# Designed miniproteins, single chains, part 59

Each design is a single chain, and the fold is of that chain. pLDDT is the mean over its residues in the fold that is shown.

## One batch from the design tools (miniprotein)

Design m2027
Fold by ESMFold2-Fast:
Structure m2027 (fold): chain A 86 residues (1-86)
Amino acid sequence: MTEEERRAELARRADALDEVARILEKSNAPEELVREIRRLVLEARNALHAGDLAAAEEAIRRAEELIREALPLLSEEARKEVLEAL
């Protein structure tokens, strides 16, 4: 994978996480969870802008981990919508 391809992949994953945050907010997920995911998405986007792909990837992975841990706490419908967005 080229650096350009890796940057594009990380940008796409950050966009998917932003959509997941919107789904979680609509589904009445804990406000703290939605806020932390949005913070990590902003951190990832800032890192991508700065050319720090490692920092961007870490922020994205951390947000994905939070979502994975939250999945059992969501309704079946919300879980399906989140998984479809990822």
Scores: mean pLDDT 85

Design m2028
Fold by ESMFold2-Fast:
Structure m2028 (fold): chain A 74 residues (1-74)
Amino acid sequence: SAELEQWVADNKEKADAADTEEEKLKLKIELGDKLLKVLDEVIATDPSLAAEAEAAKAKIEAEKAELEAKLAEL
């Protein structure tokens, strides 16, 4: 989880560097996709974390849907 938290923090820094709201939204969506991949690896590595990781995946997918809807309105 600490490694996952660091990965999220590093990717947030990349998002903060984006110049426009459209670029920020696109980057956040891309980072969400990458984070979903990391969560799949966590489940494969430690099945005891599967429930927590699946809950995190569901939350990220919901957040991505909101970001995609916001991007569509730009």
Scores: mean pLDDT 76

Design m2029
Fold by ESMFold2-Fast:
Structure m2029 (fold): chain A 74 residues (1-74)
Amino acid sequence: MLSDEEIVEKLLEAFKKQAESIKETYAGNPEKARLALDAAIAGVEREARELGLSEELIKKLREEMEKIKEEILA
């Protein structure tokens, strides 16, 4: 069984890979990249809730994903 901290780390790692794919797919189209990244963030938050993560851990995960999103869109 994974610890909550390990689950957060794995979800963040998966999101990073997905964000890189979105950046490549929507190169030169920041609006579509933004929509795809927002959808990905919402999906990860839903998965985290289904896995029983606390709201505090979900908030931390969201903040880290939002930072990655801003880096992709910069």
Scores: mean pLDDT 84

Design m2030
Fold by ESMFold2-Fast:
Structure m2030 (fold): chain A 124 residues (1-124)
Amino acid sequence: SDAVSQTQTALSYLNAALSAVQRAKRSDVDEALLLLDSASLLLGDAEGNLLLVQPYTGDIAAKASDLARQSRDLLNKASDILRTSSDDQATLERQQLGNQAEGLLNEAIKLVQQSLDLLKKQMS
């Protein structure tokens, strides 16, 4: 169904964003900026797909969309700090924002997986 396909696509975008965030932590500044920018775009796409399936999964999709948006906001802040500052304090703040974004992303992934499982059961 379209709802299953949209939810699978959102899950794919969230997993790709998580991978990009994890790789950014191990990358130099230039590669980290590209990876964080990519993750931000993927999270925006995931948010859009989750809003389209909200009528089918209700609050679960809405909560996952909100978590994806919050994660994107944190990653955008981390990218801005990375572009504008190179001191130890800025490095610590970026690491904290990245860790918070990963936490929200992992929660969103779990909710989207739960949403997908519910949709598949309804089609059985």
Scores: mean pLDDT 84

Design m2031
Fold by ESMFold2-Fast:
Structure m2031 (fold): chain A 65 residues (1-65)
Amino acid sequence: MDYVGAGRALKEAYEAGELSEEDAEAAQKGLVKGIALNLSGEEAGKLAIEYGASEKAARAIVEGA
């Protein structure tokens, strides 16, 4: 998984105004937990949704990973 790519995709979406601050924070929590557990991008995206992230934020993780 490209964790750097996933983090960059989230940052770019947030800076473009596509994600709220709360959405970006929830997505980052899912990504960080996914890294710690050595999960796939799809599993990290699912964790982000469980933390309250939108489908758009979860997709940024999956596509960037």
Scores: mean pLDDT 79

Design m2032
Fold by ESMFold2-Fast:
Structure m2032 (fold): chain A 76 residues (1-76)
Amino acid sequence: MEELVEEAGRRVREAWKRGRLEGARALGRAAQEVAEMTGRFQETGLIASKVLDEARGRSPEEAGRLAEEGLREVLE
């Protein structure tokens, strides 16, 4: 569980370096994996949307951190 969230943050950070759309796709894939594991599809989708909005104009590192924190909230 923890490893999935850390890996998701890393993937979002790397994808965000290539652009917001690439980062959004990486976050969407990670969110789908978390939703499938937890059964919390609606909550995970809402958190992913919030993360994408908050990450707008931020660094790749910050986008990855926001993704990790948001997905961790679903796992708690």
Scores: mean pLDDT 81

Design m2033
Fold by ESMFold2-Fast:
Structure m2033 (fold): chain A 62 residues (1-62)
Amino acid sequence: ELEKLAKKIKELMPELTDEQARAIAERLIERGFDLDKASEVELKAAIAKAYIELTGKGPVIV
């Protein structure tokens, strides 16, 4: 599950390192994020929120 989610995050945001994608995936799983039920839009929103929480930056990777 974690590896599948991290890979999907990396596919959607290839600018992220494998470590960043994994950290975001762990955060999403801790929240009970369901990859099988989530739309791509919901996944992107969850990634952006987790990224802000982990880095303190805005929803963009720059």
Scores: mean pLDDT 72

Design m2034
Fold by ESMFold2-Fast:
Structure m2034 (fold): chain A 81 residues (1-81)
Amino acid sequence: SLADLLLSVLQLMAHEAYKTGDIEGNKKAAIDFIEKHVKDKKVAEKAKEIAEELGRMIEEGVPLSEVIERIVEKVRELEKE
């Protein structure tokens, strides 16, 4: 599903950013992936906003566990009708 794709790309971004310390590069990779694979422009814009928020959280030193919880929360919000 689109939600599973977004969960996967955003979780990969968070894990790789914490592993490598390269927040900007992993954020850019996630945004590029979203632009390429998410056909709904409104959903793509919201998903990119989530990636930007996650980047800020990681820069602020928020624990990875809380970043993952935020990803799940935000992606579930995108599924609401």
Scores: mean pLDDT 85

Design m2035
Fold by ESMFold2-Fast:
Structure m2035 (fold): chain A 69 residues (1-69)
Amino acid sequence: MDKAALLEQLRAAGRAGAPVSEILALAQQLYGTPGPEEYYERFLNSDPQERLALAAELEEAVARALAEI
């Protein structure tokens, strides 16, 4: 799949309110940012303070992915 097709899928996913995991997976293919599996792995290996920081990072990553549309 080319970049233009991935970008349109990301736009469609954002408009449809798709799961965060789907948005992150598309952003990973487009921008090389961490995918949903990477965030989940980090969450499992994090203490409570690290999980709060990770949640903020995840929100920023989703917002950034959608802003690039």
Scores: mean pLDDT 75

Design m2036
Fold by ESMFold2-Fast:
Structure m2036 (fold): chain A 110 residues (1-110)
Amino acid sequence: KEEIIKELEEQAKLLEEMKKKAEAAGDKKTAELIDQVLKGVQRILDLLKNNEELETILDELDRTLAAIDNAIKEIEEADLPEELKKEAIETLKKVKESLLKIKEKLEKEL
């Protein structure tokens, strides 16, 4: 549990840093998409810290994974600076990998 919380806090930090980079570049669309994923990670953290039901945590995790897939697709299709686009997609893919591993660990508790 503590390891999962620490991993999610690290993912939230990566998303916050990416959001700030997008904002500094004037890329409001990427910043908004990253913020949606960040809010999802923060909700999962709150649920874990409050010892909420496993099913509720898994539901929020699935919503956050869907938000990541949507963010990657929208950023790939957007007319945005290539360097920022690549960095944002790499960050989102890294967060997705972490969340999928967390999901696998939590599902073994069922």
Scores: mean pLDDT 84

Design m2037
Fold by ESMFold2-Fast:
Structure m2037 (fold): chain A 91 residues (1-91)
Amino acid sequence: MEEVARRIEARLAARAERVAPEDKRAVARLRMLAAIVGILLAREMGLDEAEREDVAAAEAALRAAAEELGLSEEEIEALREEARRLVEEAK
């Protein structure tokens, strides 16, 4: 799992280099993608009861942040699909 996480981190870093720092929406979307990936990786590693509550809180916070950024349901689903693909390709 640590090797999988490092491969995903490298891919996210490469994407970050292609995003202009002044493009606040693109930066926010990249942060959302990283958060979704983190949630998926936590689920893959197995969770105790407290960790399951933390993941649920993180998912709720992610939805609230997406709503605040004005992301559409379609954009959120695209980010979730992209995150799932990143995790699967890194295995």
Scores: mean pLDDT 72

Design m2038
Fold by ESMFold2-Fast:
Structure m2038 (fold): chain A 56 residues (1-56)
Amino acid sequence: MTIEELSELVKKILNGADIEEILASVSEDMRILIRFVLGENTDELTEKVKELVKPE
């Protein structure tokens, strides 16, 4: 998983792609990242997204 891949997926959703279709096709970790980015797009959330890309 890369932040570049996440950015492309978010861009597709913002351009009108079906969120459920995208979420169904990606990993669980990526689904969490996409939901958080779409829910709140603050600088703080951007930092948390980078942390979530790391393995737990």
Scores: mean pLDDT 66

Design m2039
Fold by ESMFold2-Fast:
Structure m2039 (fold): chain A 64 residues (1-64)
Amino acid sequence: SEIEQLEKKIDELAERAQKLGKELERLIKEKAPREEIMEKILEIAGVELEIMKLVVEKKVLEKE
């Protein structure tokens, strides 16, 4: 179903966000350049925004 496909995509993106979060922690610990840290933060923000979009889409479909 379309809802099951959305759930799978949300789960895959959530795992990606978790891995990116761990990479960000490593970059901070290793004192990476500010630009590299900021790029990783923006990458995480993009994934989180996509998760939010899919969650809203799923909620709309569940009501119809």
Scores: mean pLDDT 86

Design m2040
Fold by ESMFold2-Fast:
Structure m2040 (fold): chain A 65 residues (1-65)
Amino acid sequence: ATRVVRIEVSAEALEASAEAIAEAAANNRGDEQELVAGEAAREELRRRISEASGAKVLTEAEVAA
């Protein structure tokens, strides 16, 4: 069964989190080149969460309509 979960996160907080993750990944890449493995794991997790929540991505055209 598909469930839709409403998650409210400010754009500012989301941007800050993304920046922190990018910085951590860059530092890790300098010491150990494990960026690819971490990226794949993050992508898989994101896909699973989206699938479970039943969230839909709206295009700019759909938002404008």
Scores: mean pLDDT 52

Design m2041
Fold by ESMFold2-Fast:
Structure m2041 (fold): chain A 117 residues (1-117)
Amino acid sequence: SKKDEVLELLKKALEENGEEFDEFFAPEAALRVLDYLEATGEKPAASKEEAEKKPLLKELEERIEELRKKGLYFAAEIEERLREYMLAIMVYLSKNPEALEFLKENREVLRKLAGLS
């Protein structure tokens, strides 16, 4: 199914970039990356270091620190997991343009998996 194909691609993207796959966080992380790339017209970053310099990832890091300062540690942990996943996915998509196209074509599947549709 398209759902299984999307999840297998996300698993590969995460595992090839040193992350453990989680089916509940991976679709949301991918959707955030796709939304950012579409909104900005920017290309995916080729490395995690380059990805961390993107406004998307910089603003997320600042939000995580704000959550920690407020004592919202559980929310901060969730956002930090999403950040690590977004870094891994962005690097994977930079190296695999066909995977970026596939995820764009299956954006509605990602939304459903993320609980957003």
Scores: mean pLDDT 88

Design m2042
Fold by ESMFold2-Fast:
Structure m2042 (fold): chain A 104 residues (1-104)
Amino acid sequence: GRERAEEMARGAEESAEGAEHGGRRPGGVGRASGGVSAISAGSNAWMAGIAAGGEEARRAAEEGMRKASEGGKKAALGEGEESSRKAREGGRGAAEGARRAAEA
């Protein structure tokens, strides 16, 4: 249903915002947490895309989740801040795409 897709998309957006704002540098241990939060946001957006049933929403969620997963994996390997940022952006893009499709 549409309402369920909107609720899941909202949860994904909140998770993505949490990853972005909670990403303050807390003495070097925040990087892994930031990457994990971004992957979680991507997963929630992917589920919202599936619930919405729209091909565009599904593709946006899938692409965002893929980028979040790849960025998070590189961040976990310590390959830098840019990888973490890429993961967060992927999750946010997927969440926004899913929400727009749910509202349509």
Scores: mean pLDDT 56

Design m2043
Fold by ESMFold2-Fast:
Structure m2043 (fold): chain A 73 residues (1-73)
Amino acid sequence: SAEAEELKKRLEEAAKEGDEEAVKEYLRQITELVGVEEMMRIAEEIGKRLAAEGRVEEAQMLAKAAKEVVEEA
């Protein structure tokens, strides 16, 4: 959906900025739209791109945030 694509873009931007709270909020909103399984897939894809760009700390923060969002659901 257009909403999911916009949230994915905002999620990747927040992750690049190291904004952990914004990352968690976008992950929660994505979970509401597409479910936990698809949200985890999205987070993994973005994390792999960030790691490939040398943004290892941002990729690790995103993975941790996604796990925490799954655990709170």
Scores: mean pLDDT 86

Design m2044
Fold by ESMFold2-Fast:
Structure m2044 (fold): chain A 101 residues (1-101)
Amino acid sequence: MPEVTGTVEIKEGDKSGKLEVTVTDDDGKIRGHGEGRSDSPSGQTGAALAGIGGAMDAALDPSVKKIEVKAVGSGTEEGKKAAELAAEGAVKAAKGVAEDL
């Protein structure tokens, strides 16, 4: 089973409600990337779904030994919660796929 890690970075000076999710493998290849804002219908949810899709893609690849999910949120309460949920969701998705293989 690949090692799956989630990291959350909060940009305290950023009050935009922006969320960015990046999924990388042990070769540094980007498997998923999403960016969005709370003021957009495709915003934070779209970024979180891109993270989930990328994490699942990496977990389905038997050559991948490590999956890193990085969620970067704004310093708002909403931004912190969005980043935490996005990282947790992507990690859970990757682990679920890896357990079924």
Scores: mean pLDDT 78

Design m2045
Fold by ESMFold2-Fast:
Structure m2045 (fold): chain A 66 residues (1-66)
Amino acid sequence: DEAERARELAAKGGVELTPEQAEAAVEAARYYLETGDAEKAVAIVEEAGLSGLDAGIALSAGVRAL
């Protein structure tokens, strides 16, 4: 499960994701890999309630989970 893997990877970076935030991180990562649009990918994660460094860690975890 990609969302559960994203949660594990984010936790290693010091960020605990809710299940909904982990799903958003995986969605944002897919969007980023398909389009190259990092700004909009970060915005998807921010809409899930993350910001700043935490949003960056979540997006990175999503990419690594894929």
Scores: mean pLDDT 85

Design m2046
Fold by ESMFold2-Fast:
Structure m2046 (fold): chain A 84 residues (1-84)
Amino acid sequence: KEKEELLKKIKEELEKAQLALADENYEEMVEHVLKAAELYVELGDYESAIELLETAIDYMKEKKVPEEIIKPLEEKKEELKKKI
């Protein structure tokens, strides 16, 4: 039950990130990506969390989003990499 609830919440947060991205609201996108990554960590899926963060960072860098907006994703990625 909890695993299914976490997967549902991850999907909801990723959908919200996608909507924020469509509106070029990168600050909101970062918030929802971070929430999805935290839910992946709660699920024990560190690999998916790191991959999600890396994908979002790469996309935002390609779009020339300011480093200050990207920074929370970079910090979370490095934090999670320390935990395998």
Scores: mean pLDDT 85

Design m2047
Fold by ESMFold2-Fast:
Structure m2047 (fold): chain A 85 residues (1-85)
Amino acid sequence: SERKKGWEAAEQEELYRAKAQTGSPEVAKEYEEKRKEWIEKNGGDKYLEIAREEVKKIIDKYEKDIQESLNRMRESSEELQRRSE
């Protein structure tokens, strides 16, 4: 189940990018359905291996970016409070 969750996370990131770029949820949905069928026919294990590597990179980067963003927001707020500008 963990491997499947890892693949789903990687797939979700890919679809999220597609949605953000095109603004077409229909295209993203069709892509998602085709990917699932494609994986099933061509061996999920191979794709799970690739997805695992991609998921790790994406999640690590995403978590770091979120954490830094939150830290900057808090820092900026406190800095404004100190400088009164």
Scores: mean pLDDT 60

Design m2048
Fold by ESMFold2-Fast:
Structure m2048 (fold): chain A 91 residues (1-91)
Amino acid sequence: FAEWLQTSDKETLLEKKKELERRLKELEEEALKLGLEKEVEEIRKRIKELLEETMEELKKNNAPEILLLKAEVVALALEIKLLEAAIEKKK
């Protein structure tokens, strides 16, 4: 994933973002059916705070748009992993 993230162009990153957003929505729906509403909210809040902090730091350093997009992709991937772990524990 790290190597893919380093070499990917903007179009590839945008497509991956859409893929991950679809996967996240599916997992959130599954988690809600399992009664994991609080876990979904806590994970969402934590990832949002982490992403906001990362984006602020990148903007302070005049990071190019591609790095901001990479940060969003990483945040989505992490949110998915945390939600998958929460669902697995409930099974």
Scores: mean pLDDT 81

Design m2049
Fold by ESMFold2-Fast:
Structure m2049 (fold): chain A 87 residues (1-87)
Amino acid sequence: SSAKEAARETAALIEAIGAAETAIRAGVDEELARRFVELVRRAVEAKDWELVERLLEAGQRAVEAIERDGDAERAEEILREAVEEAE
């Protein structure tokens, strides 16, 4: 249903924004974090759920690098690689 699809799209965007906010707060480049969210948004718009899942997995790994290791540099590398691969 359209409602179920809209819910899935909203959940993906909320997750991407949350990862970007965590990254920015830890000192990751804001432009990189914004580009990451924009790529998730475009993948969602394109219904490319394989790409959405790959990007969100990268976002989760970046958040884990920050939350578990305090490693913003590693988080930035993860997000940069994901952005470059998706472009």
Scores: mean pLDDT 87

Design m2050
Fold by ESMFold2-Fast:
Structure m2050 (fold): chain A 75 residues (1-75)
Amino acid sequence: MPSKEDIAAALKGYEALLDALNAGDIERARQLAAELKARYPDLSSAIDLSKMTPENRESMEVAVATTVSVLRSQL
């Protein structure tokens, strides 16, 4: 089970990822998603964020927003 500190750090990372998606910065969003999956695999989105494209950005944004909401509920 992840620590409260790990959850807080992952939340901050996923908020940055959501900001990148909202800005349309797909390259940054992919980079952040890869870093988060590597560092916090148990706190990762159920959707494979490595397959992020401009066409599926909205679906990925919803998945990331859901992950942020879940992590906030655990703090």
Scores: mean pLDDT 76

Design m2051
Fold by ESMFold2-Fast:
Structure m2051 (fold): chain A 97 residues (1-97)
Amino acid sequence: SLEEEVKKLEEEILKLAKEQGLDVKEVQKIIEDIRKLAERTGDLESAVRALKKMLEAIKKGKSVNEIKSVGVSTYTAELLRRIGDEIDAELEARRLA
Protein backbone atom coordinates (compact mmCIF):
# COMPACT_ATOMS: atom_id res chain seq x y z
CA SER A 1 0.00 0.00 0.00
CA LEU A 2 1.03 3.66 -0.42
CA GLU A 3 0.93 4.17 3.38
CA GLU A 4 3.38 1.26 3.85
CA GLU A 5 5.63 2.70 1.09
CA VAL A 6 5.63 6.14 2.80
CA LYS A 7 6.55 4.55 6.17
CA LYS A 8 9.35 2.46 4.61
CA LEU A 9 10.79 5.50 2.78
CA GLU A 10 10.62 7.58 6.00
CA GLU A 11 12.57 4.88 7.88
CA GLU A 12 15.18 4.56 5.07
CA ILE A 13 15.63 8.36 4.83
CA LEU A 14 16.11 8.82 8.60
CA LYS A 15 18.53 5.87 8.80
CA LEU A 16 20.67 7.16 5.91
CA ALA A 17 20.57 10.75 7.24
CA LYS A 18 21.91 9.49 10.61
CA GLU A 19 24.64 7.41 8.90
CA GLN A 20 25.75 10.49 6.89
CA GLY A 21 25.86 12.75 9.99
CA LEU A 22 23.01 15.01 8.85
CA ASP A 23 20.68 16.83 11.27
CA VAL A 24 18.15 14.00 11.72
CA LYS A 25 15.66 16.30 13.51
CA GLU A 26 15.61 18.73 10.55
CA VAL A 27 15.16 15.87 8.05
CA GLN A 28 12.38 14.38 10.21
CA LYS A 29 10.62 17.78 10.29
CA ILE A 30 10.71 17.95 6.46
CA ILE A 31 9.16 14.45 6.24
CA GLU A 32 6.51 15.44 8.84
CA ASP A 33 5.60 18.60 6.87
CA ILE A 34 5.19 16.56 3.64
CA ARG A 35 3.12 13.94 5.51
CA LYS A 36 0.79 16.62 6.94
CA LEU A 37 0.27 18.08 3.44
CA ALA A 38 -0.50 14.59 2.08
CA GLU A 39 -3.05 13.98 4.88
CA ARG A 40 -4.84 17.27 4.01
CA THR A 41 -4.94 16.52 0.25
CA GLY A 42 -5.39 12.73 0.43
CA ASP A 43 -2.50 12.36 -2.07
CA LEU A 44 -0.01 9.80 -0.77
CA GLU A 45 1.37 9.26 -4.32
CA SER A 46 2.83 12.80 -4.31
CA ALA A 47 4.28 12.17 -0.84
CA VAL A 48 5.92 8.92 -2.06
CA ARG A 49 7.42 10.79 -5.06
CA ALA A 50 8.75 13.57 -2.82
CA LEU A 51 10.27 11.11 -0.30
CA LYS A 52 11.93 9.09 -3.11
CA LYS A 53 13.54 12.31 -4.42
CA MET A 54 14.73 13.17 -0.89
CA LEU A 55 16.26 9.69 -0.48
CA GLU A 56 18.06 10.08 -3.84
CA ALA A 57 19.40 13.51 -2.78
CA ILE A 58 20.78 12.07 0.50
CA LYS A 59 22.48 9.23 -1.45
CA LYS A 60 24.13 11.93 -3.62
CA GLY A 61 25.53 13.66 -0.51
CA LYS A 62 23.28 16.74 -0.66
CA SER A 63 22.90 19.13 2.31
CA VAL A 64 19.77 19.29 4.52
CA ASN A 65 18.75 22.54 2.76
CA GLU A 66 19.04 20.86 -0.67
CA ILE A 67 17.10 17.79 0.57
CA LYS A 68 14.34 20.11 1.90
CA SER A 69 14.21 21.99 -1.42
CA VAL A 70 13.89 18.74 -3.41
CA GLY A 71 11.15 17.31 -1.16
CA VAL A 72 9.09 20.50 -0.87
CA SER A 73 9.41 21.46 -4.56
CA THR A 74 8.38 17.97 -5.73
CA TYR A 75 5.31 17.90 -3.48
CA THR A 76 4.35 21.53 -4.24
CA ALA A 77 4.57 20.99 -8.02
CA GLU A 78 2.13 18.05 -7.76
CA LEU A 79 -0.23 20.03 -5.49
CA LEU A 80 -0.27 23.05 -7.86
CA ARG A 81 -0.95 20.74 -10.84
CA ARG A 82 -4.00 19.27 -9.04
CA ILE A 83 -5.33 22.74 -8.10
CA GLY A 84 -5.04 23.79 -11.76
CA ASP A 85 -6.93 20.67 -12.86
CA GLU A 86 -9.73 21.43 -10.33
CA ILE A 87 -10.04 25.06 -11.53
CA ASP A 88 -10.23 23.92 -15.18
CA ALA A 89 -12.95 21.37 -14.29
CA GLU A 90 -15.02 24.02 -12.44
CA LEU A 91 -14.75 26.50 -15.34
CA GLU A 92 -15.87 23.80 -17.83
CA ALA A 93 -18.82 22.82 -15.58
CA ARG A 94 -19.94 26.47 -15.45
CA ARG A 95 -19.69 26.73 -19.28
CA LEU A 96 -22.00 23.69 -19.71
CA ALA A 97 -24.57 24.90 -17.15
Scores: mean pLDDT 81

Design m2052
Fold by ESMFold2-Fast:
Structure m2052 (fold): chain A 85 residues (1-85)
Amino acid sequence: MKYHKIVIEVNEKLKITVIFTEKELSEEEARELLKELYGKDFDVERVGKGVFLAKLSEGEFVIVADKSAEEEVQKVVNELIEKYK
């Protein structure tokens, strides 16, 4: 699958990785992609249309989204930044 990865190291408490895919993924496909990239299963939460959030550890998150969902991704990123200020 073709994707592009952006890493946002916001502060010492918060790291966000955004993975933009060429197609809208199902929850199962998003989970499989994360298993391929990180080598273990993560619970994924649908946080918007075609936007999935996975918590890797305290303060470390991955967002998987279709490229058309950039505004929805930005909202999720901003919510995480607010929580970890």
Scores: mean pLDDT 80

Design m2053
Fold by ESMFold2-Fast:
Structure m2053 (fold): chain A 68 residues (1-68)
Amino acid sequence: MELPEIEITEESTEEEIYAKIKELYEQGVPLEDIIKEVGKVAKKVKDPELQKKIENAAVRFYLDHLAA
């Protein structure tokens, strides 16, 4: 199943990335699929600061929903 493209730029904040992940989850995309797609985006990013923001947002979203 192909996921919608998550638009992440060098100016994206961790909060904005978290909001994009939340939007996909609210649209009914499975959490595991969202986390896998975000992980693929992080691996393709050349900027270490942006990669860290992506990883932090994904981990926080995962933990918030794992306890639900």
Scores: mean pLDDT 72

Design m2054
Fold by ESMFold2-Fast:
Structure m2054 (fold): chain A 113 residues (1-113)
Amino acid sequence: SEEEMEKLVKEAIKLTEELIEILKKEASKLSGIDKENVEKAIKELEKLKEELKKALENKDYEEALETVGKLVLAVRILLDQYGSKFSPEDKKKLEEILKKLEEIYKKLEELKE
């Protein structure tokens, strides 16, 4: 249903906001190239969040599905490259957010057929 898709996209936006807040905190503890790379990743995630908000506003659930897929991929790459630099608590929170975004992606894909 369209209502179910809207709910899933709103949850993905909220999870992305939580993810960005955690990453900004972790980036503040880093230095040099690691900090620069995580800050670049944060900017890309902020861009994807705005694209997701625009997709929701336009009821473009095909665009929303594609954008959630890009978010999942970006977060996986970031955790693979920099997760070991983060606190164990924040790494666990980020892994849980990733899992929830993956579940949202799967549910959106199933609703689109």
Scores: mean pLDDT 89

Design m2055
Fold by ESMFold2-Fast:
Structure m2055 (fold): chain A 61 residues (1-61)
Amino acid sequence: SEEEIRNRLLKDIEEFKKRGLTLEEALQVARANVVLDLVSRKGIPREEAEALVDKIVEELK
């Protein structure tokens, strides 16, 4: 669900920020990790996974 993806992005961003990454770096890494998970584990095509994650990232601004 979009809520599940949003929660994962927020959690990953905070974890990477705690490890010393900037907000921009944390967001880039979190986005890449969530896209990879959607493609490899849930079988979502990469283009669709990227579009979905990008939509949610814009909503977090």
Scores: mean pLDDT 82

Design m2056
Fold by ESMFold2-Fast:
Structure m2056 (fold): chain A 65 residues (1-65)
Amino acid sequence: SVLRDLAVREAVEASGLSEEEARRLLEEMAKAYQSGDEERLREVAKRLGVSVEQAKGLAEAYLQS
C-alpha cells in the first residue's frame, strides 16, 4: 500500500539500509508499537537512525496500510 511504501522510503533515507532491511525493521517496529514494548521500539529506532517519535509515526503509517 502507499503508506507502507512511503514508510519504507523514509526508513531507507534515514538509515541508508536496503529496502528489504528497512521493511524487516519496520515490521519489528510495528510489532513493538502494537505490544507497547517501548524498549524494543527504541532499539529499532536506533537501527533505523530515527528518533523514537519518528519511529512511532512510521509504525502508525505501516499499520494503517
Scores: mean pLDDT 80

Design m2057
Fold by ESMFold2-Fast:
Structure m2057 (fold): chain A 89 residues (1-89)
Amino acid sequence: MDAELEAEITVAMLRMMVAVAELAALKRGEKISKETVERMIELAREVAAKGYTEEAVEALRRAAKYAKEAGDEEAAKELEEAAREIEAA
């Protein structure tokens, strides 16, 4: 029960972080902080470890797309690489 609740909370947190990336894309010139990028990747790995691999990969790829639209190519690359690593596992 606790593990499933933690998974649901972690998925919700990951989705909120993706929303932050989308807002950054809408406000071009506002970069996603490196701390936020690292947190999204950590949350996605936790989500994948709990069996929600597709949700983790989709969230990171969506965040990468929004980061690229915001002009943050470095964040986009890190998020895309993390998504590929999770998908390959």
Scores: mean pLDDT 75

Design m2058
Fold by ESMFold2-Fast:
Structure m2058 (fold): chain A 63 residues (1-63)
Amino acid sequence: DELEKQLEGAVAFLLALPSVRERVLKAYEAGDVEGVVALLRQMGFDLSEEEAKEVAERLRAEV
């Protein structure tokens, strides 16, 4: 599943970058989904709002 591979890759990438991970989680907690999408795009992940929320939820579970 290509989507699952992309989501897993994004989570793994963010776990390796604590400062960026923190920014993504803060934006998500503030309800700034557009900010989460923008941060992920800057890192090369072109995800929808729902996919970006999934990445943020998985990150929150890992920290």
Scores: mean pLDDT 81

Design m2059
Fold by ESMFold2-Fast:
Structure m2059 (fold): chain A 106 residues (1-106)
Amino acid sequence: MLEEARAAYEEARTLPPEEQLQRFGELLVQGFRARAAGDEETARRLFAKAQGILRALGQQAPEGVRAMAPYLEQAFRYGDQGDLDGATQYLDKAVEAGKAAVAAAA
């Protein structure tokens, strides 16, 4: 968990923000799917890795993290309710908002 987050952070910090956003979204989708399947340990590890990437993105492109925040909050709210479709839709909005903010700041 903490080690997975650190490893993900180290990998992500060498990548451009667009690639960080892509990997972040992929990990969250896998995390939500694992959580829905009742695999809490796998979900926790995947979310920890996503946290590591989010930390790297926050250091390189904090505007992207700020743009994603409200959509990420809703994605997790839907995920907590067991609504995978809702969680994925808001996650897609979060990544899109993050990419738009990063592009505007570049």
Scores: mean pLDDT 85

Design m2060
Fold by ESMFold2-Fast:
Structure m2060 (fold): chain A 72 residues (1-72)
Amino acid sequence: DMARIRAIMAQPAVQAIIGRVRIDAKRQGWSDDQVYQALRDRLAANNIMPDVDMNTARQLMQMRDQQIQATA
């Protein structure tokens, strides 16, 4: 559900976590699967989305990348 993904992305805490995951991924050379797993783990650790799956994590990362490109 795209509306659910947008609602999650509207949360400042989620945007901050995604931003940090992107920085760490670039610094450490993580694979896409490692990036999505790290996002899942960090969202769960912050009690934002304890049950987020890998597909949802992938969609959140893609939406953030699109937002950054749209503002650049």
Scores: mean pLDDT 76

Design m2061
Fold by ESMFold2-Fast:
Structure m2061 (fold): chain A 94 residues (1-94)
Amino acid sequence: ADEELKEVLKEVEELLEKYKDNPKAVKYLERLRDLIEELLKTDDIFKLIGIILDLIGLKIDIERDESLSEEVKQEILELLDKAIKAARKKLKSL
């Protein structure tokens, strides 16, 4: 679970470099990074549930953002889905 979260974190850093000139993409990717870092720092079940809900909320915000190109949106959403899957796996392991 933590290994999968670390892998997703690396992919988020790669997308931050790729889209560094897109301020909207940077904002969403920085929020995703922060949520993954919080997932890595906690083993508290209630905190993990809260962060998973925040990840789902971020996914909804990105899906509704018409200012992002479909390509950029899909790449960020794929990382979000990986992060949610890894977070759920971590929650199940506790």
Scores: mean pLDDT 86

